# Designed miniproteins, single chains, continued (4), part 9

Each design is a single chain, and the fold is of that chain. pLDDT is the mean over its residues in the fold that is shown.

## One batch from the design tools (miniprotein)

Design m12302
Fold by ESMFold2-Fast:
Structure m12302 (fold): chain A 87 residues (1-87)
Amino acid sequence: MSREELEEQLEKQLELFKKMLEKIKEMAGENEEAIKLAEEAEKYAEKAYEAAKEKGPDSPEAQEYAEKAEKKALEAFKLAKEAEEKK
């Protein structure tokens, strides 16, 4: 895979992740903790994208930021789901 092809693939992955986070925020409604966690997940996802672009997707930095983004997204989803179920 060329650098350009890799960057395009990473951009598509980031876009899909951001779309997922938007749905989590909508599900969260007024739950500020869930919204904050989704925003933190987005920031880590962007850092993971930059690290993957600069150092490769298998770099320790890219993997660490991706893992943090996933953990924050999962926490946001759990809180958002609880908020939705209690309405």
Scores: mean pLDDT 82

Design m12303
Fold by ESMFold2-Fast:
Structure m12303 (fold): chain A 91 residues (1-91)
Amino acid sequence: GKEYVKKAEQALENGDLEEALRYARKAFDKGDIPGAIKVFEKLAEAAEKQGRYDLAAEAYSLISFGYLLQGDVEKAEEYLKKAIEAYRKAA
């Protein structure tokens, strides 16, 4: 998990949002849910700044799911609302 978080953060530093998403998803799949959420939050902010609302929506959806898996239903709802807003801007 932690290796994939570091690779995702390096991809963000290089401006490669798609690569950052791929590595953050791998971290999530390996059970590093808190680490993956931190990367998805940074990715969503970078994606919104670039007008990449498609990537922001995907990142917010994954953050919501990660919080749901951790039992934080209030944070899951907060990020689900952000995902819906980003999705509407992408359409």
Scores: mean pLDDT 87

Design m12304
Fold by ESMFold2-Fast:
Structure m12304 (fold): chain A 74 residues (1-74)
Amino acid sequence: MKLSPLELKVLELIYKADKMGIPATKKGLASALGVSQSTVSRVLKRLEKKGLVERKGKNYYLTEKGKELVEKLK
């Protein structure tokens, strides 16, 4: 699976947030990356389509597939 650098950074941030017990939100991810919320929204939609991220309310989580992919890239 091919990921853009921004897609990879979003996955890594969600992974770190989960490990720290912090909810990953679109606004929080945009602030952390220094990009617009619309940019993050597009990236999150692509990651959801790839089955790597799931949305629950305002929060985003890695799927098992997403966690496996991030761990393989370490």
Scores: mean pLDDT 82

Design m12305
Fold by ESMFold2-Fast:
Structure m12305 (fold): chain A 57 residues (1-57)
Amino acid sequence: MDELEQIILDIAVRELQTLYGLSEEEAERIAREVVEALRRGEDPGAVMDRLVAEVKA
């Protein structure tokens, strides 16, 4: 994983656990989807917002 992917993954996991009370497993799953979205050229923040909204809906 390159440095940018690692930073995004770390930030996403911490935010998901701290702000939304997600388990480590859920936070890692969502963070992985965010990293994959970045690889596909999608906006990682928008993908994270979408996935978090789905979990909390």
Scores: mean pLDDT 74

Design m12306
Fold by ESMFold2-Fast:
Structure m12306 (fold): chain A 57 residues (1-57)
Amino acid sequence: DAGLAALAAGDYEGAIAAFEETLARDPDDARAWELLEQALREAGRLDEAAEVAARAP
């Protein structure tokens, strides 16, 4: 998974983009929601992380 590889490398913006693409194709992917929230928190985008957490299944 490109998103997981980006997270491991510290590329949080790349991880955010990869997980957003995953959710555009499959909005019910609970793992992708959790990982998107993590990537947003690591990137310091805390307001967006909170919105994602509220929307996650």
Scores: mean pLDDT 80

Design m12307
Fold by ESMFold2-Fast:
Structure m12307 (fold): chain A 75 residues (1-75)
Amino acid sequence: MEEGLQRALARGQAHQPLVQATNAIVDGLEQMRAAGASDDQLRAFLDQQRQQLSSQVGQPLADAVVQSAEETVRL
């Protein structure tokens, strides 16, 4: 996903890959919550995703993706 996201950004096709990245994070958070994860564990997962995405797409886009996921799962 990250390599594909970088390639899409270079081609000006950022929208769809960023939506897919957000949805993947949301799905992960929902699965963790269904398995009994605490809000602290969900936030730790978001911090890990932010760090990983920041190295690939830069801090502002990583923050936007993580914020959208956090808002979607109502953390």
Scores: mean pLDDT 74

Design m12308
Fold by ESMFold2-Fast:
Structure m12308 (fold): chain A 90 residues (1-90)
Amino acid sequence: IDAILAIPEIRAALEEASRAAEAAGDARDAGDLEGAIRHLEEALRALERARALLEANRDRIPEEDYRALLAALEAAEELARRLIAELRAE
């Protein structure tokens, strides 16, 4: 999706979310539930920032790319929230 790469701030936010999600997985595998929750919260913040930047730049993005990325961001945000809730229940 070329439009995503054309907006460096969206790309940076997505890269931040990806690194935070990876760190959360590593922390969970190590038994650090508090660390896993913290990293998932960081990932969620980065995803929310990416969505806000996407919305602010909607007129600069082809409609199909906008819809695809918005749906992916909403799904990722929901997954992060569910994982945080599950880890807090442990």
Scores: mean pLDDT 82

Design m12309
Fold by ESMFold2-Fast:
Structure m12309 (fold): chain A 76 residues (1-76)
Amino acid sequence: MAPTREELREAAEAAVELVSDPNITEAQLVAAKLLAALAAEDPEVKAELLERLRELSKSEDPRVAEAAREVAKLLE
């Protein structure tokens, strides 16, 4: 069964949660990329996620900013 838009929004929220953690591990970054790729199956959810990732890429924390940029690059 294909994921619902609500399930894809949940995946996007989970990806943002992971990326927002300044202590994000490499395994968590891989998980965030997988969740973001799943969320990007819906173009509206993809657009919402990309806006959130763009804001996170401006973070004062360099690990958060770099994680956000890596996940955003995966989607484009």
Scores: mean pLDDT 83

Design m12310
Fold by ESMFold2-Fast:
Structure m12310 (fold): chain A 60 residues (1-60)
Amino acid sequence: SSLEEERQKKIEELEENAKKGAEASKEAGDLFLEGLAYVRDGNFEKGEELKKKGEELLKK
């Protein structure tokens, strides 16, 4: 379904961000991994919030 495809895409994005984040910053990597856990649990809002926080850390 469309929702399953969207969920899979969000998971893939967070997995890539977690790998990149862990390499650049432990804090950013931890935020992406936490966001992944929320997305897998169906809490997309919290997952997006944590993803944005991790991305903000990587902008520096």
Scores: mean pLDDT 78

Design m12311
Fold by ESMFold2-Fast:
Structure m12311 (fold): chain A 55 residues (1-55)
Amino acid sequence: SALEERLKALAERTGDPELEAGLRRLLAMYHAGQVSEEEAELYVDIAEQEVRRRE
């Protein structure tokens, strides 16, 4: 799915092991139904902005 692709792409791009682990955990929680797609997308948007600010 587009969300999973974004999560994986950001995890590879960030270079931050803690953020990478957090994104992988978010994907697992999404698959387990613990977070909605909307909630996961909001988290990814925030993480993408943070990575961009650090560039």
Scores: mean pLDDT 78

Design m12312
Fold by ESMFold2-Fast:
Structure m12312 (fold): chain A 73 residues (1-73)
Amino acid sequence: AEAKEAFEKGNEYFYALKFEEAIEAYTEAINAKPEDKELLASAYFNRGIAYEYLGEKEKAEEDYQEALKIRNA
């Protein structure tokens, strides 16, 4: 799947409160390594929020830091 399609699917799951499925879709978007750095940073940030809702605080913090690094590059 293309990164943008996976990211949009992640958002659909996220707003449906399906956080496990959202994480899978955002991970697919990240693994596609899109040239669109804004898309990549947003995928990391949104996956971090989904991890936070599941109590995975350390994984959430890692994703937030990665999103900031990408946006500042």
Scores: mean pLDDT 87

Design m12313
Fold by ESMFold2-Fast:
Structure m12313 (fold): chain A 55 residues (1-55)
Amino acid sequence: PLTPAQRIAIFDALTPEQRAALVAELKRVVERGLAEGLTSDQIGAEIDAVVARHA
């Protein structure tokens, strides 16, 4: 799992356009996870995996 500091560093390294695209992707991950009945912990793990792909 990513630390909060690592997550912030990834976001800070992105352009505003890249950050907006990442936020849109994360919204889709949350919507899909909720629709599938995933737990908050499972959705959090998917969010961390998506953010890590942009590092």
Scores: mean pLDDT 79

Design m12314
Fold by ESMFold2-Fast:
Structure m12314 (fold): chain A 99 residues (1-99)
Amino acid sequence: SGEELKKAFELRNKGKEYYSQGKFDEAGDYYDKAADILSKYPLFKNEAIISYRKAAEAYEQAGNTEKAAESWRKLADIYEELGDTELAEQYRKKAEELA
């Protein structure tokens, strides 16, 4: 729904704000939640990829390698869905190396 997409963009903006404050775990949580919503919409798959990448990078900054690995794996799942098997395998390996 339009309300769910609006929520996703609000969550993404919160992720950016928390990241700028050095609150990397919270930033990761907001980016990941935004990406989870965006990933369900065919037109927003690329925005979901960007948001999962930002979540993973934020979690890595926080030293939260387990959540970073989960975000990289979710990103890989979208690449697989889009038919980019090579990028999907690359990000799955990155997730395995972190956790």
Scores: mean pLDDT 91

Design m12315
Fold by ESMFold2-Fast:
Structure m12315 (fold): chain A 64 residues (1-64)
Amino acid sequence: DLEALMAEATRLEAEVEARRRAGEPVPEELEARLRELAEQVRALAAQEKDIARRVALELWVVVL
């Protein structure tokens, strides 16, 4: 679910920023997870656009 992945990415970004503001080290695993989530969100966003386009075309055919 794109929204769930975006929510998780936002949460992790906030955690990284909070740690840096406090002068605490950011775990490498946390940064790696954030990068992975960003890539997954990008891939799903592209896929959703393609699916929406195909669904619109299919509805156009059945409405006629």
Scores: mean pLDDT 69

Design m12316
Fold by ESMFold2-Fast:
Structure m12316 (fold): chain A 99 residues (1-99)
Amino acid sequence: GTEADVYLTQAALALSRGDYEKAKEFAEKALKIDPTNALAHYVLARAYLGLGDYEKAVEYAEKAISIDPTLSGAHEVLAEAYRKLGDEEKAEEYRRRAQ
C-alpha cells in the first residue's frame, strides 16, 4: 500500500484499542499525504469523539461524508457527537442515516 494506507491502518488499529491520541496522530499523517481520503477524515472524527472534542468530531465526520456520503460510520459519529452536544434532533436524524 501507499504510506497513507500504512498510516490509516495504524490509525484504525489505535481506534480498536481505544488509543484516541495515537489514532488522531496517524490519521493526521495520512491526511497530510492524501487530504481527500474519506476514511482518514472518518478515523480522525472517531478519535476526536473518543477525546471528547465533539465539535471537531462533527467537523471531520462532515468532511468524510462530503467525500463519501455512503460512509455509514461517519453518520454514526455525527449522531453520537450531536447527542453529546445536546442536539437530540440532529442526533436522531444521523442515527437513522447510519443504516
Scores: mean pLDDT 87

Design m12317
Fold by ESMFold2-Fast:
Structure m12317 (fold): chain A 113 residues (1-113)
Amino acid sequence: MEEEKLEEVKRRVEAATRAAREAAEEALKAGAAMSEEDLRDIVDAIGSIPKVIEGMLKSGQVKTVEEALRMLAGARSGAVGEMIGAVARELLAGKSPEEVARATRELVRRLAE
């Protein structure tokens, strides 16, 4: 059950990570204030969400994927933390991969300004 939920999160995060990478590339081409390194860190952080959830489940810190996402949704530490928190909230809302991708693209675009 939780393994299936984690696979659903992986699919949504894959879509979000692709959208974030595309938005970061567009922002850099447009002369974004945020550095290429900082944008890369944000994309990598989004892509790491499934591994973080898996680690929390294996350690017993959380019992469900939903609990892990709620903890991540509370992240606020800098740009990376805010982005992880925002993506976790979109994942908690049960949105489709396409909806999560659209939300993530908009978030990266606004953050890069």
Scores: mean pLDDT 82

Design m12318
Fold by ESMFold2-Fast:
Structure m12318 (fold): chain A 61 residues (1-61)
Amino acid sequence: MEAVEMALRALKAGTSLEGVGRLISEMLGIDSETAYEIAKTLAEDPEKARELVEKILKEKA
């Protein structure tokens, strides 16, 4: 999941949760609210964030 790795690196570099959420929204083509929830989850539990992203990608495929 390249999107999750890039978002996690941005978060570790000091990017705000809103900024990381916008990045995820752009990369996955999802709405801002869902992207923000993923960004928040990524800060708490990266594994759970990966599962959320996989679910979204499966629904789009």
Scores: mean pLDDT 77

Design m12319
Fold by ESMFold2-Fast:
Structure m12319 (fold): chain A 62 residues (1-62)
Amino acid sequence: MDDRAFQSLDKDGDGKVSIKFLGAVLRGSGLQPTEEQLKSWDVDGDGYLDRNEFRRVMDELR
């Protein structure tokens, strides 16, 4: 499931997901992530999540 979710969010196929796009998807799913939560998930500060960071986020949201 996680790999498919990551692939659906990684529209460019570059192995990264935009933190802004992830925030919009989570809000559409009935979740209300704060700007600070989104920043905490972006540990390298580049505005994107790699597969490892994405898995950690999904693990925290269960």
Scores: mean pLDDT 70

Design m12320
Fold by ESMFold2-Fast:
Structure m12320 (fold): chain A 66 residues (1-66)
Amino acid sequence: SMDLIKQLEEQIKLEEKNIELLEEEIKRLESKPNPSVREQLLTLLLKTVIGSSKYVIEKLKEKIAQ
């Protein structure tokens, strides 16, 4: 329904905003000259999570546009 599509579009917008905040945190972590192993692992985990989330969002947008 149109109502469901509108709600999904608003949710996608909120998720995209959250991804922007996580990308800023990655930039902060990667700006460190000597990151710890834990910080390096956290950066890799965050990149993986963001990549998966972006993929799902793009697939949802493709389906909504049909």
Scores: mean pLDDT 86

Design m12321
Fold by ESMFold2-Fast:
Structure m12321 (fold): chain A 60 residues (1-60)
Amino acid sequence: MSLKELILRLIGLKLRKIGIEYDLEHLELSEEERKRLEEELKELEEEIERIEKEIKELEE
């Protein structure tokens, strides 16, 4: 995967994370909806960390 593709994917993931954090803070959510968004947020954070590591390795 190219560095450009990794950067674009990272931007997309970070934008999704911001959206979920906004929803968790500002929306009245059911317990089930809150749990689902928290699980999605965790998966997004893990994916962001993986991509940031790959970018760092490619820049060396």
Scores: mean pLDDT 81

Design m12322
Fold by ESMFold2-Fast:
Structure m12322 (fold): chain A 55 residues (1-55)
Amino acid sequence: SLEELKEQVVEKAVEAHPEISREEMEKRVDELIAELRAAGASDAQIETYLRFALS
């Protein structure tokens, strides 16, 4: 579920920012997830955040 949401966010972000490579966008999303975890967010809270990003 989290991995599927990450993939959807990357696809949407690549479509919005064609000047940024898919690899770079994947890195940015991975870094965002890592920062949220470091801030104490659970995987369920991160999934909720990513769902809002897709809205």
Scores: mean pLDDT 81

Design m12323
Fold by ESMFold2-Fast:
Structure m12323 (fold): chain A 66 residues (1-66)
Amino acid sequence: SEETRRRILEAAERLFEERGEEATSLDDIAREAGVSRATLYHHFRDKLELVTAVELERMRRAIDKL
């Protein structure tokens, strides 16, 4: 669901801020979001897609402040 996708993105953003992108695995993100790996892969094909989605969300929030 869209809500699940949002939870995954929020979990990824938190972990990237805490430990950095390179040190954060998809397993770490799934655990933080409270979802299975299968559920995470259902929403994001790989780590690059997830990172790109997080960056896009940050950019949208920054633009909304203008």
Scores: mean pLDDT 82

Design m12324
Fold by ESMFold2-Fast:
Formats: sequence, structure tokens, C-alpha cells
Structure m12324 (fold): chain A 65 residues (1-65)
Amino acid sequence: AEADYQAGLEALGQQDFEGAIAHFERALALDPTFARAYTWLIFVLEQNGRRAEARRVRARLESLR
């Protein structure tokens, strides 16, 4: 989870938004309670215009609280 999260941040630094999304989703598949991965995934999806997917990820985060 942490390694995938860090890989996602590195992908963002390289402006690889699709890679970042994939890495953050892998982090959440391994640890669905990884709050930091939700925050960054929502950010990347919103910056990439994928608002419906960002809304779904936010709903997933809300369901865990």
C-alpha cells in the first residue's frame, strides 16, 4: 500500500496522471482504509476532468467513516 502510494506521487511529479490513478487505486485495493490515497486519487481525478469517478471515490471514503 505505502509503496504504491509513493509510486503514485512520483507519477504525479512526472505528470503521468493515468499512472498516478493506477498506483493510488492499487494502494486502496491493498488497504481500503488508506485515507491519504483517497485524498490524492480524488485530487488527480478532479484535475483530469474525471469528476464522476472523483465523486465515486469520495463516496467510498465516506462509507469507511
Scores: mean pLDDT 80

Design m12325
Fold by ESMFold2-Fast:
Structure m12325 (fold): chain A 59 residues (1-59)
Amino acid sequence: TSEVTALLGEASRETGLSREEVRELALAGDAEGLAKAGGLSLEKAEKLVAAIRAALAKA
C-alpha cells in the first residue's frame, strides 16, 4: 500500500497527471501514453509502468 502510494505520488508529480490517471495507464500497460501525456522518455515511462504494475500486483 505505502509502496504503491509513493510510486503513484512520484509519477503524478513527474508527469502532471493525477494519481488515478497514472494508475489506469500503468494497469493498461500503456507506457507510450504515459510518456506522451507526462512528457517522459519512453524508456522512463516503461520503467515506471513496470514498477507501478509490480507494486499493484503485490498490494
Scores: mean pLDDT 80

Design m12326
Fold by ESMFold2-Fast:
Structure m12326 (fold): chain A 84 residues (1-84)
Amino acid sequence: LALAHNNLGVALSNLGKHEEAVESYKKAIELKPDFLKAHSNLAIALSNLGKSKEAAEVILELNKKYGSTPEGQEALNIALENFK
């Protein structure tokens, strides 16, 4: 289930296992491409790894595909608030 992979990513990220969290979020997106929360979580995890360019690319793609929807804007704002 896409949700299970997203939840695994959250747990891994909370443990500081950001590389493993990235893989879990990517799997969630693979199973459900419109899983906006997984996209924002992926950007945050990449940012935590210092992969700012990759994180920015995820944010830009999220905006291009879903930025015109209220749900997409909420996910984008969450990612941007946590982008460092």
Scores: mean pLDDT 81

Design m12327
Fold by ESMFold2-Fast:
Structure m12327 (fold): chain A 116 residues (1-116)
Amino acid sequence: AGEEAKEGAIKGDAKKAGEGGYKAGKSGSPEEAREAGEGGAEGAEKGYTSGGAAAAGAAGGASESKSPEAASEASEGGREAALKGVKSNAPSSNVGAAAVGAGGGTAGAIRAGGEP
């Protein structure tokens, strides 16, 4: 799941990246969510829109998992993908998707019990 998201992200396959990311996040595994986020950052650095897709997918899945740790890792990956996308002059859609992923991950963490 996380490995599939990473492979899709770095090869420019937005569908594979997004679906793999969603499965990784939904698993509730912080490690798989982190792997999807790392792939998203690498894809974004190359200027691929698949980077943002991997990050957004991971955040969406994590929000459904009710795991604050997985949501936190997905949020971190989304932030890294957004930063790499801006630095690499990636399409605005890639940066936007990664930013949505970061926000979704944070919201998911709160809902899963990361309350103040």
Scores: mean pLDDT 65

Design m12328
Fold by ESMFold2-Fast:
Structure m12328 (fold): chain A 66 residues (1-66)
Amino acid sequence: MKEKLEEIQKEATERALAAVPSVTRVEVYQEGDKIVVVAHLGPERPTDEEIAALREILEEARKKAS
């Protein structure tokens, strides 16, 4: 499972950086029984469309990690 989480994190990071310029990195890890998916944003505010795309990317990563 740990190797899969690392692969999912890399994929999600690449997709998020391509879709949302304000994203600096994405983290995917397991904390107890929970899968945590977090996007780190820079100082620039993303658009509503970029936020929607980011949410979809993070949700896909969470589903793959579960």
Scores: mean pLDDT 79

Design m12329
Fold by ESMFold2-Fast:
Structure m12329 (fold): chain A 68 residues (1-68)
Amino acid sequence: MVEKILEIQDKLVELLGPKKFGEIMSLLLKGKSLEEIKEEFGLSEEEIELIKELEKLYEEMKKLAEER
């Protein structure tokens, strides 16, 4: 799981740059939609797909950590 997260993060950082990636992740944590982020930052379909996979993996990790 962690390895997949790191691989996707590395790809996003390569495509977007670390600063832009950090800004996008911050907006997602605030509950902003991927569609709004796509419009605001001009993201490609590949970038959106990678972000969706990251969100899914984070949700799975959080579920494992929360116990019960």
Scores: mean pLDDT 77

Design m12330
Fold by ESMFold2-Fast:
Structure m12330 (fold): chain A 57 residues (1-57)
Amino acid sequence: GALEAHIRELEERIAHLREVIAQETDPVVRRVGEHELALLEARLREARETGRIPELP
């Protein structure tokens, strides 16, 4: 369903971002990426716990 698709998309984005961070040599850019990763992981957790798909702005 739509929820499962949303969760899969978040999982794919998280996996991709982790790979980008692993290849990043600039510590400032890496820190920004790690912060974004934490936000995506929090969003994934919320979607799994609440069953809610927030609309993108």
Scores: mean pLDDT 79

Design m12331
Fold by ESMFold2-Fast:
Structure m12331 (fold): chain A 60 residues (1-60)
Amino acid sequence: GAAAQAIANALVSLGFSPEAAHAAAEVASDSGATAAQVASALVESGSITPDQAQTIIDAS
């Protein structure tokens, strides 16, 4: 839903490709994950910084 679109837009703004961002947002939506959970997972994996994670949360 709306959360998946917000996550995808935030990931694109952080430098991810639109295709990769949409794929990640769809996986998150299918698993029922919130923007905060997706952001936390990306920080733990080293893919983004805590500041970038806050951008994803603020976009949702």
Scores: mean pLDDT 73

Design m12332
Fold by ESMFold2-Fast:
Structure m12332 (fold): chain A 63 residues (1-63)
Amino acid sequence: EEEAARAAEEAARRLREALAAGDDVKAQSFYDELVRALEALGFSRAQAEQLARREKAEMEADI
């Protein structure tokens, strides 16, 4: 869905910002939002978690 896709992009953007700022509480919150948004897009929980972990690891490598 368009709404779920926008939620995933927004969560990923905010996760990247929180990681760059060193805000672990916000980073965890936006990571959880990203997983939920990916599930809403039709990914299984396991697939959503795998995609979110990969995205987070790539973000952390860039800081």
Scores: mean pLDDT 80

Design m12333
Fold by ESMFold2-Fast:
Structure m12333 (fold): chain A 59 residues (1-59)
Amino acid sequence: SATEELVARREIRELGEEKGLSEEEIEKAIQDVIAALRAGDQAAVRAAFAKLAGDPSLV
């Protein structure tokens, strides 16, 4: 949904900035999560967030 996409964009940007990722890396992560959300691939969404957070328990 549009709301999920907006929330994902914000959360990924905040996490990426906290981790010191480049703008290009943050944008790629956002694109990957949005694509996964549109495909209904919740495992890919969780994996992308876990990778950004550095916490494998989120997968």
Scores: mean pLDDT 75

Design m12334
Fold by ESMFold2-Fast:
Structure m12334 (fold): chain A 71 residues (1-71)
Amino acid sequence: MSPAEREALLAIAEATMAILLAQLKLGADHPGVRRAQEALARAVELLKEGRYEEALRAAEEARRLAEEAVA
């Protein structure tokens, strides 16, 4: 894998973990959790397109949204 692809994959994994923790605390239908899931879906789509830097940023946004939801 390229370094950019690896960074994007790791960020997606981190965002996924943050969303799972938020779902555990708040439920999957919480507005903040749903928003984080939408950002994660965007990150995965960008990754499939080979747009690794954009995928990384979208995954970081997904993690931030999940963390803010539980704050």
Scores: mean pLDDT 87

Design m12335
Fold by ESMFold2-Fast:
Structure m12335 (fold): chain A 60 residues (1-60)
Amino acid sequence: SEKKKKIEEIRKETSKRVKELYDGYLAAQKAGDSDAMAKYRAEMDKVLKESNKKIAEIEK
């Protein structure tokens, strides 16, 4: 149950951060800012990869 709680906390934090970044991506898309869109996509990818790595480490 402790491992499950830690994983749920990571998933919750990751979901919030990805939503913030996705909202920024959509705002950049509406503004036609391709550079900002690319930065938001890269940051979302980084956040998801780090989240998956943390969860995998806990599941050991």
Scores: mean pLDDT 86

Design m12336
Fold by ESMFold2-Fast:
Structure m12336 (fold): chain A 82 residues (1-82)
Amino acid sequence: KVEEEVKKYEEEIKKNPNDADAWLKLGQAYLRLGEYEKAVEWFKKALEIDPNNKDAWRVLATAYKRLGKFEEAKKYAEKAGV
C-alpha cells in the first residue's frame, strides 16, 4: 500500500513539481517506510516551495529525531510550534 502511495505522489510531482503538498505526502510515505534520509530530502523540497509550511516543519522534526539528530529535530519542532 505505501509503495502505491509513493508511485502516486511521484506521478503527481512529475505533473506539477511545484505542488508542495505532493512533496510533503511523498516524504510522509518514506517516513512510514523507515527511509528517514529520503523523507528529510522530500520534506526539504516541500519547504523550498512553501517555506512556512508548519506540517513540513513538524514531520521534518520527526524524521530528524528518527535519525538521532536531536538538535535539528528540536529546531524544526520549535518552528512547528511543538
Scores: mean pLDDT 81

Design m12337
Fold by ESMFold2-Fast:
Structure m12337 (fold): chain A 67 residues (1-67)
Amino acid sequence: MLSPTEQRVLDAIAKITGETSEGASVREIAERTGLSQATVRRAVRRLEEKGLVERVEGGRYVATGKA
């Protein structure tokens, strides 16, 4: 039930989280996906509502478990 944009954002967050263990900022997700920060912020809000992404310290986002 994820849109293609939401899926791409979730995949980017999961990859960044795997690389850094600290999660991804909206800016980093935008750079990795080629999406605007506004589009990323909207997708992240929807993913957070669905419980697939959590906000952590420093305004970063992590994927909930291994999807």
Scores: mean pLDDT 79

Design m12338
Fold by ESMFold2-Fast:
Structure m12338 (fold): chain A 55 residues (1-55)
Amino acid sequence: SLRERLLEAIGRVLRALGDVIQAELAGDEEALAKAREELERAREELERVARELEE
């Protein structure tokens, strides 16, 4: 359902944000770059699902 897809997309964004915070605290530049890429992909997915809810 759209609700389940929305919750999954939100969860993915929250997980990716946590990964960014952990990488920054660890000072791991490589992990930080990967986490930021994952966060960007998660945000794009959330935006797509949110647009489907508006239609």
Scores: mean pLDDT 83

Design m12339
Fold by ESMFold2-Fast:
Structure m12339 (fold): chain A 74 residues (1-74)
Amino acid sequence: RREEARRLLEEAGELVDKAEEALKKGDYEKAIKLAEEAEKLAREAAELDPSLRELAEEVKKRAEEIKKEAEEKK
């Protein structure tokens, strides 16, 4: 449903923000896990509501960047 998809996308955004905080604190394992969860929720949101696809891709891109930076620094 559209409301459910929007909520999932909002949660994905919050997880990305938490992943960025974990990355800044040097908790690379936590940053990677949070980013992976954000990617899954964003993908699910886009699947439920294709109109959110662009926003979901934006969240996925941020999560991917966090994962790459965390893996590079550890």
Scores: mean pLDDT 81

Design m12340
Fold by ESMFold2-Fast:
Structure m12340 (fold): chain A 76 residues (1-76)
Amino acid sequence: MKISKEEFEKLAEKVKDKTDAEVNRLIKYGSKEERDAAFAYEVKRALELINAALDRIASMTPEERVAWLEEQLAAA
């Protein structure tokens, strides 16, 4: 897709104050623009979670890493 970083940020900003249920509704039933904004927001959130997880994993011992993964699975 032809999308710049600035366009991606602007799309994500359009739905940043919406609940997960509202974002999911836009993905399923929204216009193309609303769906694109909802997808951009979900991708941004996923990238933030991945980056946070990578930073934690890099600083952890193997035992701490297992405990953290078990905590995340329990929270899911």
Scores: mean pLDDT 72

